# Ledger of designs, part 35: designed miniproteins, single chains, continued (3)

Each design is a single chain, and the fold is of that chain. pLDDT is the mean over its residues in the fold that is shown.

## One batch from the design tools (miniprotein)

Design m9191
Fold by ESMFold2-Fast:
Structure m9191 (fold): chain A 82 residues (1-82)
Amino acid sequence: MEGVEAARAGDAEKTLQSAIKAALEGKEDYVREIGRAAAEARNFEVVQALIEASDIVYQLGNEKGARALTEAAREAARRVAE
């Protein structure tokens, strides 16, 4: 999946776009996979992209997708801080 590959590569822009799309499509499992890849990459810019994606998705009225992105970003941030 493109979003997972982008997050592993540390590509914040592609991670942002793929995370928004996955969340809006209700693909919560894919959002979690993107979050895991972001945690593995230990790239704070990718973590920030997930936080930004959660805000955008929330503004678009998709609270469930925004929550999934927020949880993924929170977990990734913990791993970067370790």
Scores: mean pLDDT 82

Design m9192
Fold by ESMFold2-Fast:
Structure m9192 (fold): chain A 85 residues (1-85)
Amino acid sequence: MEEELKALQPRVDEIEAEFDAYFAKQRAKYADNPEVQAALEKFEAAFKKALAAIKAGDIKAALEYLKKAEEEHRKLVELIAEYKA
């Protein structure tokens, strides 16, 4: 994990740009669902903090924020599944 995160460091700006586009599309797709919008915002915030920590070389902080992003992503997926059901 730590070695994998270090390998991502030179690609952080590219990854952030790709995810900015992804989050913009998801916000547009679920614009009528405020609960999904709130969950998406929490996931985006945690993920961007993880990327910033990777870019700074703070692997410990990156792992903590990735764990938070995974938790928020799991909640987002559950909400989307309920919305589609």
Scores: mean pLDDT 80

Design m9193
Fold by ESMFold2-Fast:
Structure m9193 (fold): chain A 96 residues (1-96)
Amino acid sequence: LEILSEISGKPKEEIKERLEEIGKLPAEEIKKDPISFKPFVLPARLKSGHVFDEESLLEWYERLKEKGNPVDPIDGKPIEESDIPVRALEAAVRKV
């Protein structure tokens, strides 16, 4: 939750409430990225079927990877590197 607060710039309480709401809604009703709370620019779909914005998902993954436990922010299931779009990974490597 602290990582989501840092990424979205929103209080932990708002992030918790949003994640709880998203967990109850059909995928087609989710029109904003649950990480950044902004409209989707480049939607990326995880194995779980959950959809996130590509840049927000990459930032979330990298922050949790540093802690050794990259998980989906909606259901807490592990995120594999293969679930992150190759294009986003290539862009991140170029920034190093």
Scores: mean pLDDT 63

Design m9194
Fold by ESMFold2-Fast:
Structure m9194 (fold): chain A 58 residues (1-58)
Amino acid sequence: MLTLPEGWEIASRALVQGLTRTLEFLLLVNRETGEERTLVIDAETGEILWESEVVPRR
């Protein structure tokens, strides 16, 4: 399970079956700053496999 930093919320979620595991793609947004970040996690273990840099929201 992900612990989100203060001010960050999940804007969208997608479950995608990969070749060896099910992946969850999360788009996180900070409503106060307008920043966004994408995470890819293992849906079964909650392990963070990849995260993007924080970018300004368009």
Scores: mean pLDDT 72

Design m9195
Fold by ESMFold2-Fast:
Structure m9195 (fold): chain A 78 residues (1-78)
Amino acid sequence: MEEERFVAEAEARLNELRARLQKATDPDEYYRIGEEAVRVAQEALEKLGPSHPAAQRIATRAGELALEAYKKAEELKK
């Protein structure tokens, strides 16, 4: 039950970061979004353990979000 709550909260945080990514127009904000996504991945691995399927799913999604954020930041550095 506590794991289910943590998973729901982590997914909600990733959804919030995704919404922020869509509205972001500044490289510094993209970097902050990426850093927060990495933090979500670290918390999931720490709380659930690296062998837990939910931790792997959250870490993967968070990593993809971080890479997208960093790519958008790089695109603005013309």
Scores: mean pLDDT 83

Design m9196
Fold by ESMFold2-Fast:
Structure m9196 (fold): chain A 91 residues (1-91)
Amino acid sequence: GPPVTVGEAGFVAVASPDPEDVARAQELMDRLEATLRAGGVEIVKRELVVDPSAQLPEPVAHLVGPPPGMTREEARAYVQAEVDRLVAEAR
């Protein structure tokens, strides 16, 4: 996806095709949007991906784009850690 710039963020949420998981993904995205807006971040993208092959215990949201200079593995770890932190802060 596109890189995250200072002051901008996007979300991609991934959910199973279960209607409850889709609804929870939408709620997660609403909480993440509210949290980032409170921090002065502009939301440039919000997308829900329903993956019928996903075997996820609950919906997961990802920030679009890690900081430059990271490996793919570091970038994935960064995105997951930031999502986990934002979800915890939104609760």
Scores: mean pLDDT 63

Design m9197
Fold by ESMFold2-Fast:
Structure m9197 (fold): chain A 60 residues (1-60)
Amino acid sequence: DVQELLDQYFNSTDPAIRAQAFFELVLLGDPNAIRRVLERPDLSEEERLVLQRLLEAILL
């Protein structure tokens, strides 16, 4: 469930749960979910690059 993963990623205080949710969102490849994660201002440069490249690949 995309919404469950987004909720875990944005609201969890546990870094392991956030990392797992990020990984599952990447595997899911839903462009709307990826765009929502990219709106996060505190996203790491590595996470942003991975998500941006994935979004580009999906939309190509």
Scores: mean pLDDT 74

Design m9198
Fold by ESMFold2-Fast:
Structure m9198 (fold): chain A 72 residues (1-72)
Amino acid sequence: TPEEYAEEIRKTLVEAGLSESGANAIADAIKRAGELGADPETVAKNARDFVVEHGAEELADKIAELARKAAQ
């Protein structure tokens, strides 16, 4: 479900050292986008850009894949 993929994103980002508030904000946004039927590629791109901007570029591909699945 979108919630399950968003929770995996949140945990992955917190474990990588992002703030709890930042990880929660992006996870909630991805969950909501998935529940509203947003375009999976747009959600994946935005999630990738967010983690690169916040210094977690090593996770960009994994987070983009999870975000894409949340929107499918």
Scores: mean pLDDT 80

Design m9199
Fold by ESMFold2-Fast:
Structure m9199 (fold): chain A 67 residues (1-67)
Amino acid sequence: GKRERTRELIRSQPELSAAEIARLTGLSPGTVIRLVAEMRGISRAEARALLRDPEAAERALVRRILA
């Protein structure tokens, strides 16, 4: 279904925005964010941050590893 195709798209092209994935799959951006959170084992808030600003989210993760 749409949800399974969305998971596949997230897995193959993680650089796509939530809005772009939603457009391609016909799901809402909120549903896409939830699926990203589920697939990566992170919170919905963290998934939103990652999809909004992946560079800042990655830098924050690196800082936590160094602490």
Scores: mean pLDDT 68

Design m9200
Fold by ESMFold2-Fast:
Structure m9200 (fold): chain A 95 residues (1-95)
Amino acid sequence: SLSEQLHREIEEMKKLDKEELEKRFAEVLAATPDPARRAALEAQYRAALYLAEGDVDAAVQVLREAGRDDQAELLRAAVEGDDERLQRLIEEAVA
């Protein structure tokens, strides 16, 4: 499910140090030729860098400024370990 994939990806990001996170996103961006998808990944990458520094609020703000409020809410719920809120947001997204 999308919730399981998102939770796994966030848990993997928490395990990465900043240098390894930067390297992984550089590889993903290099493999992504679509400009719109690249812009989305760049916003997610910036958010991930703030998460690596422990700044959840800055990570959420970067996603909101990129017009990704749903992703910002999912990220906050997942990082805070609020599984009930995360499940609710996913249910709303498929309604």
Scores: mean pLDDT 70

Design m9201
Fold by ESMFold2-Fast:
Structure m9201 (fold): chain A 63 residues (1-63)
Amino acid sequence: MITEEEADRIIAGAERVYERAKESGDPELLQAAGDALRHAANIAKKVGREEEAERFQKLADEL
């Protein structure tokens, strides 16, 4: 089972990849950012962070 500390690291990592992808506009980085955001959304949902899960899912869908 994932800990809150592990969830925080995964979420922070996904946000970093997303910022980099948006700044570069590189299609491969945008794809990686989408995957990272979907993973972070699933992790946030598992630890009861429903608002964060919905936010990350929306960001991934907008890429």
Scores: mean pLDDT 82

Design m9202
Fold by ESMFold2-Fast:
Structure m9202 (fold): chain A 64 residues (1-64)
Amino acid sequence: MERIREEAERIGRELAKKYGLDEEEAVERVLRIALVLSQSYDEETAIELARKAAEELLRAEALE
């Protein structure tokens, strides 16, 4: 749980800076995806899948 939160914060802040989005909103979005995925996958896999999914979603949002 703590590792997922820490990694989600790191990934969210990185993506927010990369795409010019709000850091807090990006972090919350990554964390939400990671927590949902953690119900079906191990922590490492959930974090990797959340990173990929969040990047696609945030990239699409930045282009809108």
Scores: mean pLDDT 79

Design m9203
Fold by ESMFold2-Fast:
Structure m9203 (fold): chain A 63 residues (1-63)
Amino acid sequence: MIEELKKRAEQAIEEARKAGYDEAARESEKLVRGGEHAAQAGDLDLAEKLYEEAVEIAERALK
């Protein structure tokens, strides 16, 4: 669900930042903020896509 995706993205961002990947963490944070805005506007499909992208960027930095 969207809330679980957002939580996953936030956790991945924290791990990326802890590992020293500040740029990836910042890019993922921007996507999370975009997803929050989309969700507030009622565009849940866009919010989900943005949260998934945030997870991908943060997790990719850790590998």
Scores: mean pLDDT 83

Design m9204
Fold by ESMFold2-Fast:
Structure m9204 (fold): chain A 90 residues (1-90)
Amino acid sequence: SIEDLFNELSKLIGEASELLSAEQQKALAKLYEELLSLIENKASKEELLAKVEELIAFLRELLAAESDPQLQALLQEAIAKLEEIRKLLQ
């Protein structure tokens, strides 16, 4: 379910945040909180899709610059969960 995907995503973002710089952690937290706010406020599928795509792009940029294998794995898993959520919003 989409709820299960969001629960898994929250776990992955939490784990990745422990390994990120303070600036990266703040940026990720802001984007993720914006996504959660859209869900809570019953935003349109278009608004949710746009925020999911923004978060995917952000995580892909973090992944491209990252050398820590543990953080790379967490970012890849988070991107995969967001791609599944994106497909459900289509």
Scores: mean pLDDT 87

Design m9205
Fold by ESMFold2-Fast:
Structure m9205 (fold): chain A 73 residues (1-73)
Amino acid sequence: MKLAEITRRVVEAAKERGIPVAVASYALLVVQAYGSEPSDQVLEEMAKRLGVSVSTVKRALELVREVIEEVEK
């Protein structure tokens, strides 16, 4: 499947938007495990593990959704 292309695009978009690559990469893994709408509990756990705000996690998830939609369609 297009996972390698999605991963490359997520890294590029994160750099362009000033989102830490580690946060964007972790968001990609979460979307793959929980789908495109993870729960508030999952968002809080991501923020704690990565040492960032929930708003940064939400931006990373939006970026991942946009990349997946562009690559899959």
Scores: mean pLDDT 77

Design m9206
Fold by ESMFold2-Fast:
Structure m9206 (fold): chain A 80 residues (1-80)
Amino acid sequence: MSPKELAVLKLTAGRLLKVAAEVEKEMFKDLETAIASLEAAVELYREAIEAAKDDPELKEEAEKELKEVEEELKRLKEEL
């Protein structure tokens, strides 16, 4: 697997966990599980950014999405 393929895979996995967290929060009202999904997403986004070091466009996209996930995670933790 190339670094770019690994970055795309990790970014995709992070995006799926972000969607899972939204479903967990909105449909199941399970804040603890939503927080766990977002924390896992943050780790995957950080790994995607590291793997995308030589791809500035992909890195910038991942960094922007990471910031959004970190802001949502902070909001959910304040609701507990």
Scores: mean pLDDT 84

Design m9207
Fold by ESMFold2-Fast:
Structure m9207 (fold): chain A 65 residues (1-65)
Amino acid sequence: MDNDTIVRAIQMGADMLAAGHSVADILDRIAAQYGPVAADYVRRSIAGRSDDISPAVLDALAAIA
């Protein structure tokens, strides 16, 4: 999966959180739009942070923390 796809998925998750959507609704939407792998990535980003990823993905993770 491309870093750009992951960054877009995380950004969508952050936007949906800001709009007041539940975590379950966010993950369902991400899975529908970008696939289950992207949804799992967003779920892990919400639950915790990975330290071994690209700077762009780290910046996107910081936006949802």
Scores: mean pLDDT 67

Design m9208
Fold by ESMFold2-Fast:
Structure m9208 (fold): chain A 75 residues (1-75)
Amino acid sequence: MEELQEALAKLAAELPQVLELVRENPELKPGVLQSLEDTLVQLEELKKKYPELAEEIDALAAQLRALQAEIESLP
């Protein structure tokens, strides 16, 4: 369980780097948006399996949705 919590925290910490990567390489935008969507689906399934992690998963999902919106707004 701790390993999963650590993985979620590590992923959250790396999100700002993803936005910068897309800003520097706009051709990656469609692929990154698809990966974020796929991750959101996986987090929803993970939340069903581990309801004790719902708060951490919801926080990460909110960060991913915010990142998705920022990337979608890039030219």
Scores: mean pLDDT 80

Design m9209
Fold by ESMFold2-Fast:
Structure m9209 (fold): chain A 102 residues (1-102)
Amino acid sequence: AMTPEEVEAALAEAEAALRRLKEIYNSWLDKQLDKVRKKAEEDPSLKPEAEEFELNYDFLKRVIEKQVEVELANLRASTDPEEIRARAERYKKLLDEVEKSL
């Protein structure tokens, strides 16, 4: 059985992994926005595409922020140490896979 200290550690690891995944995703979106803006500067016919991407960029950032908030709230509300442990492992595995793809 997990000790209270182990549960607290697993919760902290899960929160850190979720926040890091959000940072990586936001950094990727920032790079995509920069690319779209540079293309529109070189070719003015691409300005409508750049404007559409900026609207989608703001929306996607809000969606990921909200999803992370909901996941953190669910994690903190969980009374099952095994569920917290499993979620921490899942997020850390996803983070490892994402970082290897960079």
Scores: mean pLDDT 83

Design m9210
Fold by ESMFold2-Fast:
Structure m9210 (fold): chain A 74 residues (1-74)
Amino acid sequence: SSLIEQAREYAKKGKEYYEQGKLEEAAKELDRAGDLFEQAGDHVSARVAYAEAGKLYEEAGKYEEAKKAFEKAR
């Protein structure tokens, strides 16, 4: 679906930011990817994206955002 295609594009942007050391930007893109996977009904991919976003938010020192991402990954 177009939602899954958009989710994959955000996940790719997240990887690109991660490779640049831009952890907060990478986390935001993965969080967006998770939201789009969830809307598409792909709960497995959504949980993975949210968990990765949470880890990157923690590495960036964004503990409140990390907590919210991990809660969505449950």
Scores: mean pLDDT 90

Design m9211
Fold by ESMFold2-Fast:
Structure m9211 (fold): chain A 91 residues (1-91)
Amino acid sequence: MSAEEALRKAIEALEKAKEAVEARDSKAFLQHLAEAAEYLRLAAEADPSLREAVEEAMRLIGEAYDAATAGDFAAAVEKLEEARRLVEEAL
């Protein structure tokens, strides 16, 4: 998989994670967060220059997980949107 393909799949997974938060579907949320993290890891493996952007996106994903676990769904959505924007800027 190319770095560009991996970043695009990460964006798709982040969008699905956001939809899961809005639907209050915790199982789908966790699945799509795991997918996003895996694709970000693959992107950094394919292109090491993306490492800093991937690390920042992973931090935002962790913050989204913490917010959702605390019941702050608005903050979780905000962090997912920040992560998606950062990944889009890296394309």
Scores: mean pLDDT 89

Design m9212
Fold by ESMFold2-Fast:
Structure m9212 (fold): chain A 83 residues (1-83)
Amino acid sequence: MKEYEEIQERAGELFKKFMEAIKAGDKEKAKKYAEEYLELVKEAAEKYAEEAAKETGQTVEEVLEETKKAIEEWKKYFEELIE
């Protein structure tokens, strides 16, 4: 899953940039990086749901629902940090 590894690295970079923007008090940059991070995670989950389901023994639908809940939790976390 080379493309998945690249997505994980990009997600890590976006999260680091988000935290740096929070520390700098740059709410607009923090919001931008949070939105890019969540979009990347959602796209990755949709592309790799079948492979993740095979590895975890879950159904594709279960993986997608768990990912949706995780994304909603991360969105709230980011909104709380930005405010």
Scores: mean pLDDT 77

Design m9213
Fold by ESMFold2-Fast:
Structure m9213 (fold): chain A 59 residues (1-59)
Amino acid sequence: SLQEKLTKGLKSLDPVAVMGYMVICQNNECPELDKVLFNALTKKYGEKVAKVQVNLMKK
């Protein structure tokens, strides 16, 4: 499914998956994908940077 492919890509911060997340989730509520992206960003960059990046992606 699209959600499964996005989930796997977001866990690795794949640029195509991140772009797909932005296109879909800017227009729709995506709590599950939001958590996956936040966790992946927190793991790579730390919680403070992850919060800023997620907020910028949500406008």
Scores: mean pLDDT 77

Design m9214
Fold by ESMFold2-Fast:
Structure m9214 (fold): chain A 108 residues (1-108)
Amino acid sequence: SELEKLRAELEARRKAYEQRINTFKEDSENLKKKMSPEAKKALEIATELFLHEYRAIFDPETRLEHLQRADELVSELKKFLAEAEKKGTVKEVRAGINWAFFIYYQTL
């Protein structure tokens, strides 16, 4: 029936969604092992930020909580970038952010 087809499609979409999130998390964790401390921290913040933004799109029941956490992470990342400018480590921080964005684009 059409209802059984819709149920199967929704279940498949839910499984695909969770699998993409798991792959994104795994790729981020593996990449951290090869990074400087500044790049690693930037990757961690950016990865958590992108994950909350992604979940806000697909999880309407928890959207507000995800958006609030995303705003907090944006603020944290801005503060970390400002500290990196003082320390001369901006290139390492940008590398971490760029890698998080690359994984996001490839996986999600």
Scores: mean pLDDT 84

Design m9215
Fold by ESMFold2-Fast:
Structure m9215 (fold): chain A 68 residues (1-68)
Amino acid sequence: MPSLEELRARLDELVARAAALEDRMSPAERNELLRLVHQALSAIDNGDAERALELLAEIEALLDRVEA
């Protein structure tokens, strides 16, 4: 299981990646991303590493779809 520090660093990397893709996102994709990012931050703040890891995977999958 990654540490909460590692999960936060991964979230920051995904947020930076999302910013670079902002002009390519639909409004629906942006709303989904914002919900996932807020949920991931909440999971990290609550020490729920398992939930944070799941949410980071969902964010990464969304960004991979946008880049395709």
Scores: mean pLDDT 84

Design m9216
Fold by ESMFold2-Fast:
Structure m9216 (fold): chain A 79 residues (1-79)
Amino acid sequence: SMEEGERLREIMGDRTFARAKAIAARPDANAAEDVAVLLRNELGDERFAEVLKIVDRDGDGRLDAAELAHLRALLLASP
């Protein structure tokens, strides 16, 4: 939802959010995984855990294929 996208921007900050959105816009199969790698590296453990609260629906602390797709969709839907 737009609300989830806005929350992601708040957690990431404008700079990291813009980079994540640029990666998510790539048409290749690795785009979603590359976003997750970027976020882990730029946000650190604490802020990355906040992202997981939005996209990790099963609460296992992992981003599976469906959760990565959800993250990508939220980034692409944001202005």
Scores: mean pLDDT 75

Design m9217
Fold by ESMFold2-Fast:
Structure m9217 (fold): chain A 87 residues (1-87)
Amino acid sequence: SDDEKLAQMQEYLKEVEELYRRSLTASLEEREKILERMFEIEKKMNELIAQIDPSNKEKLKQAVDIDIQMGSYITGLTVRVYVDKKS
């Protein structure tokens, strides 16, 4: 069901939030591994969004909001890894 997909997406968001918190005190090597894991989770997130019934506007909006939040964490870590590599 779309409710089960949204619940799974919330769990993926929680995983990415935890990975982001860990990245704040991690070495560059560990941050790169965390970032790889975040991209794997994002791929699974996109697969779930594609399966949501497009007529269910409320559930689709909730899915997009979760995806935007996840993308913000991934972008933040990507920028940090880029800056660290240039230093």
Scores: mean pLDDT 87

Design m9218
Fold by ESMFold2-Fast:
Structure m9218 (fold): chain A 55 residues (1-55)
Amino acid sequence: TLEERLAAGAEAARQLGVSEAAVAAAVDTHRKLYEEGASEEEVLRAFERAIRAAG
């Protein structure tokens, strides 16, 4: 599921040293994008880009 994939991405980001606050904010923002009608693929791509920029 999207939630499982976001959780996996969040864990990977933590292991790379991204702050917990940045991870939590990214998860919340991208979950809201999905709720507003963005596709799972679009949400995950945007999340990956945000984490790469933060770490």
Scores: mean pLDDT 79

Design m9219
Fold by ESMFold2-Fast:
Structure m9219 (fold): chain A 74 residues (1-74)
Amino acid sequence: MDSLLQWLEDELVRLGVSPEVARGIARALLGQYPTREEILALEKEFSTPEAQARLKAAVDRAIKEYAERVKKKL
């Protein structure tokens, strides 16, 4: 849903992910495929194992906060 996509994008940006990468990840989490530009931005920004570990931590945190918001609204 658009509001959930926007919320995930904003949360990932808040956690230090670039807007293009955040949008691609939010799309993937909602069952959509990222665009080629979003994939290239992700590959350039998170090309090292250390950067990939930071990205995974940010995504895991965003998913946890999303799950808590769903529980509070439902």
Scores: mean pLDDT 74

Design m9220
Fold by ESMFold2-Fast:
Order: sequence, then C-alpha cells, then structure tokens
Structure m9220 (fold): chain A 113 residues (1-113)
Amino acid sequence: SLREKIIKLAEELIELAEELRRIAEESGTVPQSILDEIDRLIREIRDLRQRVLNGQISDREALERLRELAERLIELGLEVLKHVPDDKEVILRIIGLLLRTIGLLIDIERLLE
C-alpha cells in the first residue's frame, strides 16, 4: 500500500539522519549547533512517522513533508562536510549518505506524481 511505502521511506530517512549524527559526533569537529539541528530533524521525522501510523496525516501531506525533511538532511550533510577532518574515509561516508538521501528524494517525488 502507499501508506506502507511512506512508512518505509520515513524509516530509511531516520536511519540516514542517525548515521549522519554518528559521523558528525565521531568527527569531534562538528559544532554542537549542527548536532542539535540533526537531533531536531530526527525528532521531526519520527513525529511524522508516528502521525502516518496513527492516520493523523494524509498520504500526500506526509510525502510533501518527507520531501522537505530529506532536503533538510541533504543541507545538514553538506554543512557537516564543511566541518569534518580532511579524511578520505569520513568524506566518502558523508558523500555516500548524501547520494542515498538523493535516491530517497527521487522515490518520494515519484510517489507525488
């Protein structure tokens, strides 16, 4: 069902945001303000998932909100990239996360058609 697809997309976005949070924290160089913004994003995605599960939001509104949250994760990932060490493995982890988030955005966009 469309609802099951939306829940799966929200869960995948939570996992991506939590991975970014771990990378940022492990780096030791990312400002607390950025870590706090990632924590806020994770909370907002979890709240959205809960509203979808409880039938408190329409499928279209949930997809539009997921698109906005995925775009914010990309912006935060790019911001984290500015503050991490010049370490190839760390940089590639963030780039890989950003590419996966873009793939998720494409999936969301297709469901909005």
Scores: mean pLDDT 91

Design m9221
Fold by ESMFold2-Fast:
Structure m9221 (fold): chain A 83 residues (1-83)
Amino acid sequence: ADALEANPELALQLYQTVLNLDDELGKLADAVLNGDKEAAEKYAKEFREYVDRGTALLKQLGFSDLADEFRAVQDRILDNLLK
């Protein structure tokens, strides 16, 4: 709470990163369901890039343990989608 209030620019970047993750996850899921391997590889890469950004932003805000848990959860989602 206090860290987000003290760093509104980082909080906004985190929010934008979450929106980008949601968009990329939707594209990845659609590509997987349609059997489009090339699109799935592209969106999986973009999804990982946003996971890395979100993890870095959480660490900058002082939430290192939450950042590690966030990455682990997102990596698990990706692994389950790609089989």
Scores: mean pLDDT 80

Design m9222
Fold by ESMFold2-Fast:
Structure m9222 (fold): chain A 91 residues (1-91)
Amino acid sequence: EEIEKKLEEAEKLLEELKKLGDEKAVKVAEEALEIMREAMKEKDPLKLIGLELRVIGLRIELEKLDISEEAKELTRKVLDLALEVIRKQLK
């Protein structure tokens, strides 16, 4: 249940992010959660590497957004959780 707990943590972070009203950050976090759910079902290492690259791309996109540091920090945590889930599946 370690992966399931990371998904629950990410979902809670998304709810906090929604309370801040930063629609751009919410969109990035929602995409990261979709990647996390996809990674939980994926067994192909090549596809998992593709998902890791997608998370890295979202991180680069996030840092370019003109949004609050609080929204960026919460979204970074969601992206980090997605990356941890992908890396757990690769091991």
Scores: mean pLDDT 85

Design m9223
Fold by ESMFold2-Fast:
Structure m9223 (fold): chain A 85 residues (1-85)
Amino acid sequence: AAPLPVLVVIPDGEVEGVTPEEVRAERERLAKTREVRVVEAKVELVLKINELLRAGDVEAAEKLAREENPALAEAIELAREQAAL
């Protein structure tokens, strides 16, 4: 199968409690600073990872990603790190 591009969007958190105009300007600024990463992955790997995630085996899914596609594993780690911020 042909490798699939995987889009990982790392969103910045939204700030509440500011004026509507400031919220609009901040959203536009944050949209420009959002990191979008494209990672190529084979269909078979993506399907296996999704099956493991649905079964609740997150550790097995991460291990498989690291062994078969390190770039995909890095993208997943960066997305988790950004979500923790």
Scores: mean pLDDT 56

Design m9224
Fold by ESMFold2-Fast:
Structure m9224 (fold): chain A 110 residues (1-110)
Amino acid sequence: DPELKKAEELAKKILENQKNSFLNEEEALAISLARVHGEEAYEEVLVMIALLEGYKAGSDEEQLLRGLAEAIRRLRALLSPEVVERLLELLEKAFGLGDLLARARALADA
């Protein structure tokens, strides 16, 4: 996958340049994959990361689910279904919040 290879190179660069010990490999790859597809997709992935971090910090679950669903809908307007699914899988692995992301997907489909 040429896009995934470009994303892997960019993720490596981000991890090396920023020395970001809080950014795991799957997070860096998700950011990089979105960025390869454009600035709007990159911004939406950053919003999703902030919402997922907010959930870990004990923020309102209903508000976070609505925000995640809206970000998923915006990503679906910007990217192919295959790229959206890869991004969501990477974020699921990065945060370990598969149940939350599954609920956000269901809400985005409604």
Scores: mean pLDDT 79

Design m9225
Fold by ESMFold2-Fast:
Structure m9225 (fold): chain A 75 residues (1-75)
Amino acid sequence: PAPTPETVELAREAEELAREAAELAKTKPGREALLLFITSSLTAAAASAAQFLGVPLEDVEGILEQAKELLEEAK
């Protein structure tokens, strides 16, 4: 099925979070860097899966919100 505009927007947000996490990881000690990479990768994968598996938009938004909180705490 084709993704909706909403799921496309969430996927874009996930990609942005992944980039931010990757950049922050370059400046953080190993454990924090690893957590940032894992968080960004899982967030991007979840958004991508939702587009193809029909996961509710609210669930994807919840995952993104958690990822944003973790990223802010890491800053």
Scores: mean pLDDT 68

Design m9226
Fold by ESMFold2-Fast:
Structure m9226 (fold): chain A 78 residues (1-78)
Amino acid sequence: MTIEQVIKVTQEVADYLVKELGLSKEKAIKLADAVVFGLVRGASREEVVELLVKEGLSREDAERAAEFAEKLLAEAPA
């Protein structure tokens, strides 16, 4: 995966957090960065969900955000 693909996925996750979960742009960018780079470095979905819950998201919203990030990363061309 290229750095450009990681940046694009991070931006799409941040947009999702703003539009779907109503987070501020600053918080959405911070969480999107943590989620995407966590997954890229081999963190489990459960570890990402726990991180989001600690930042104030509900478990259901955290699971939705983690699933969305995983799907985008899986669809990124090699």
Scores: mean pLDDT 80

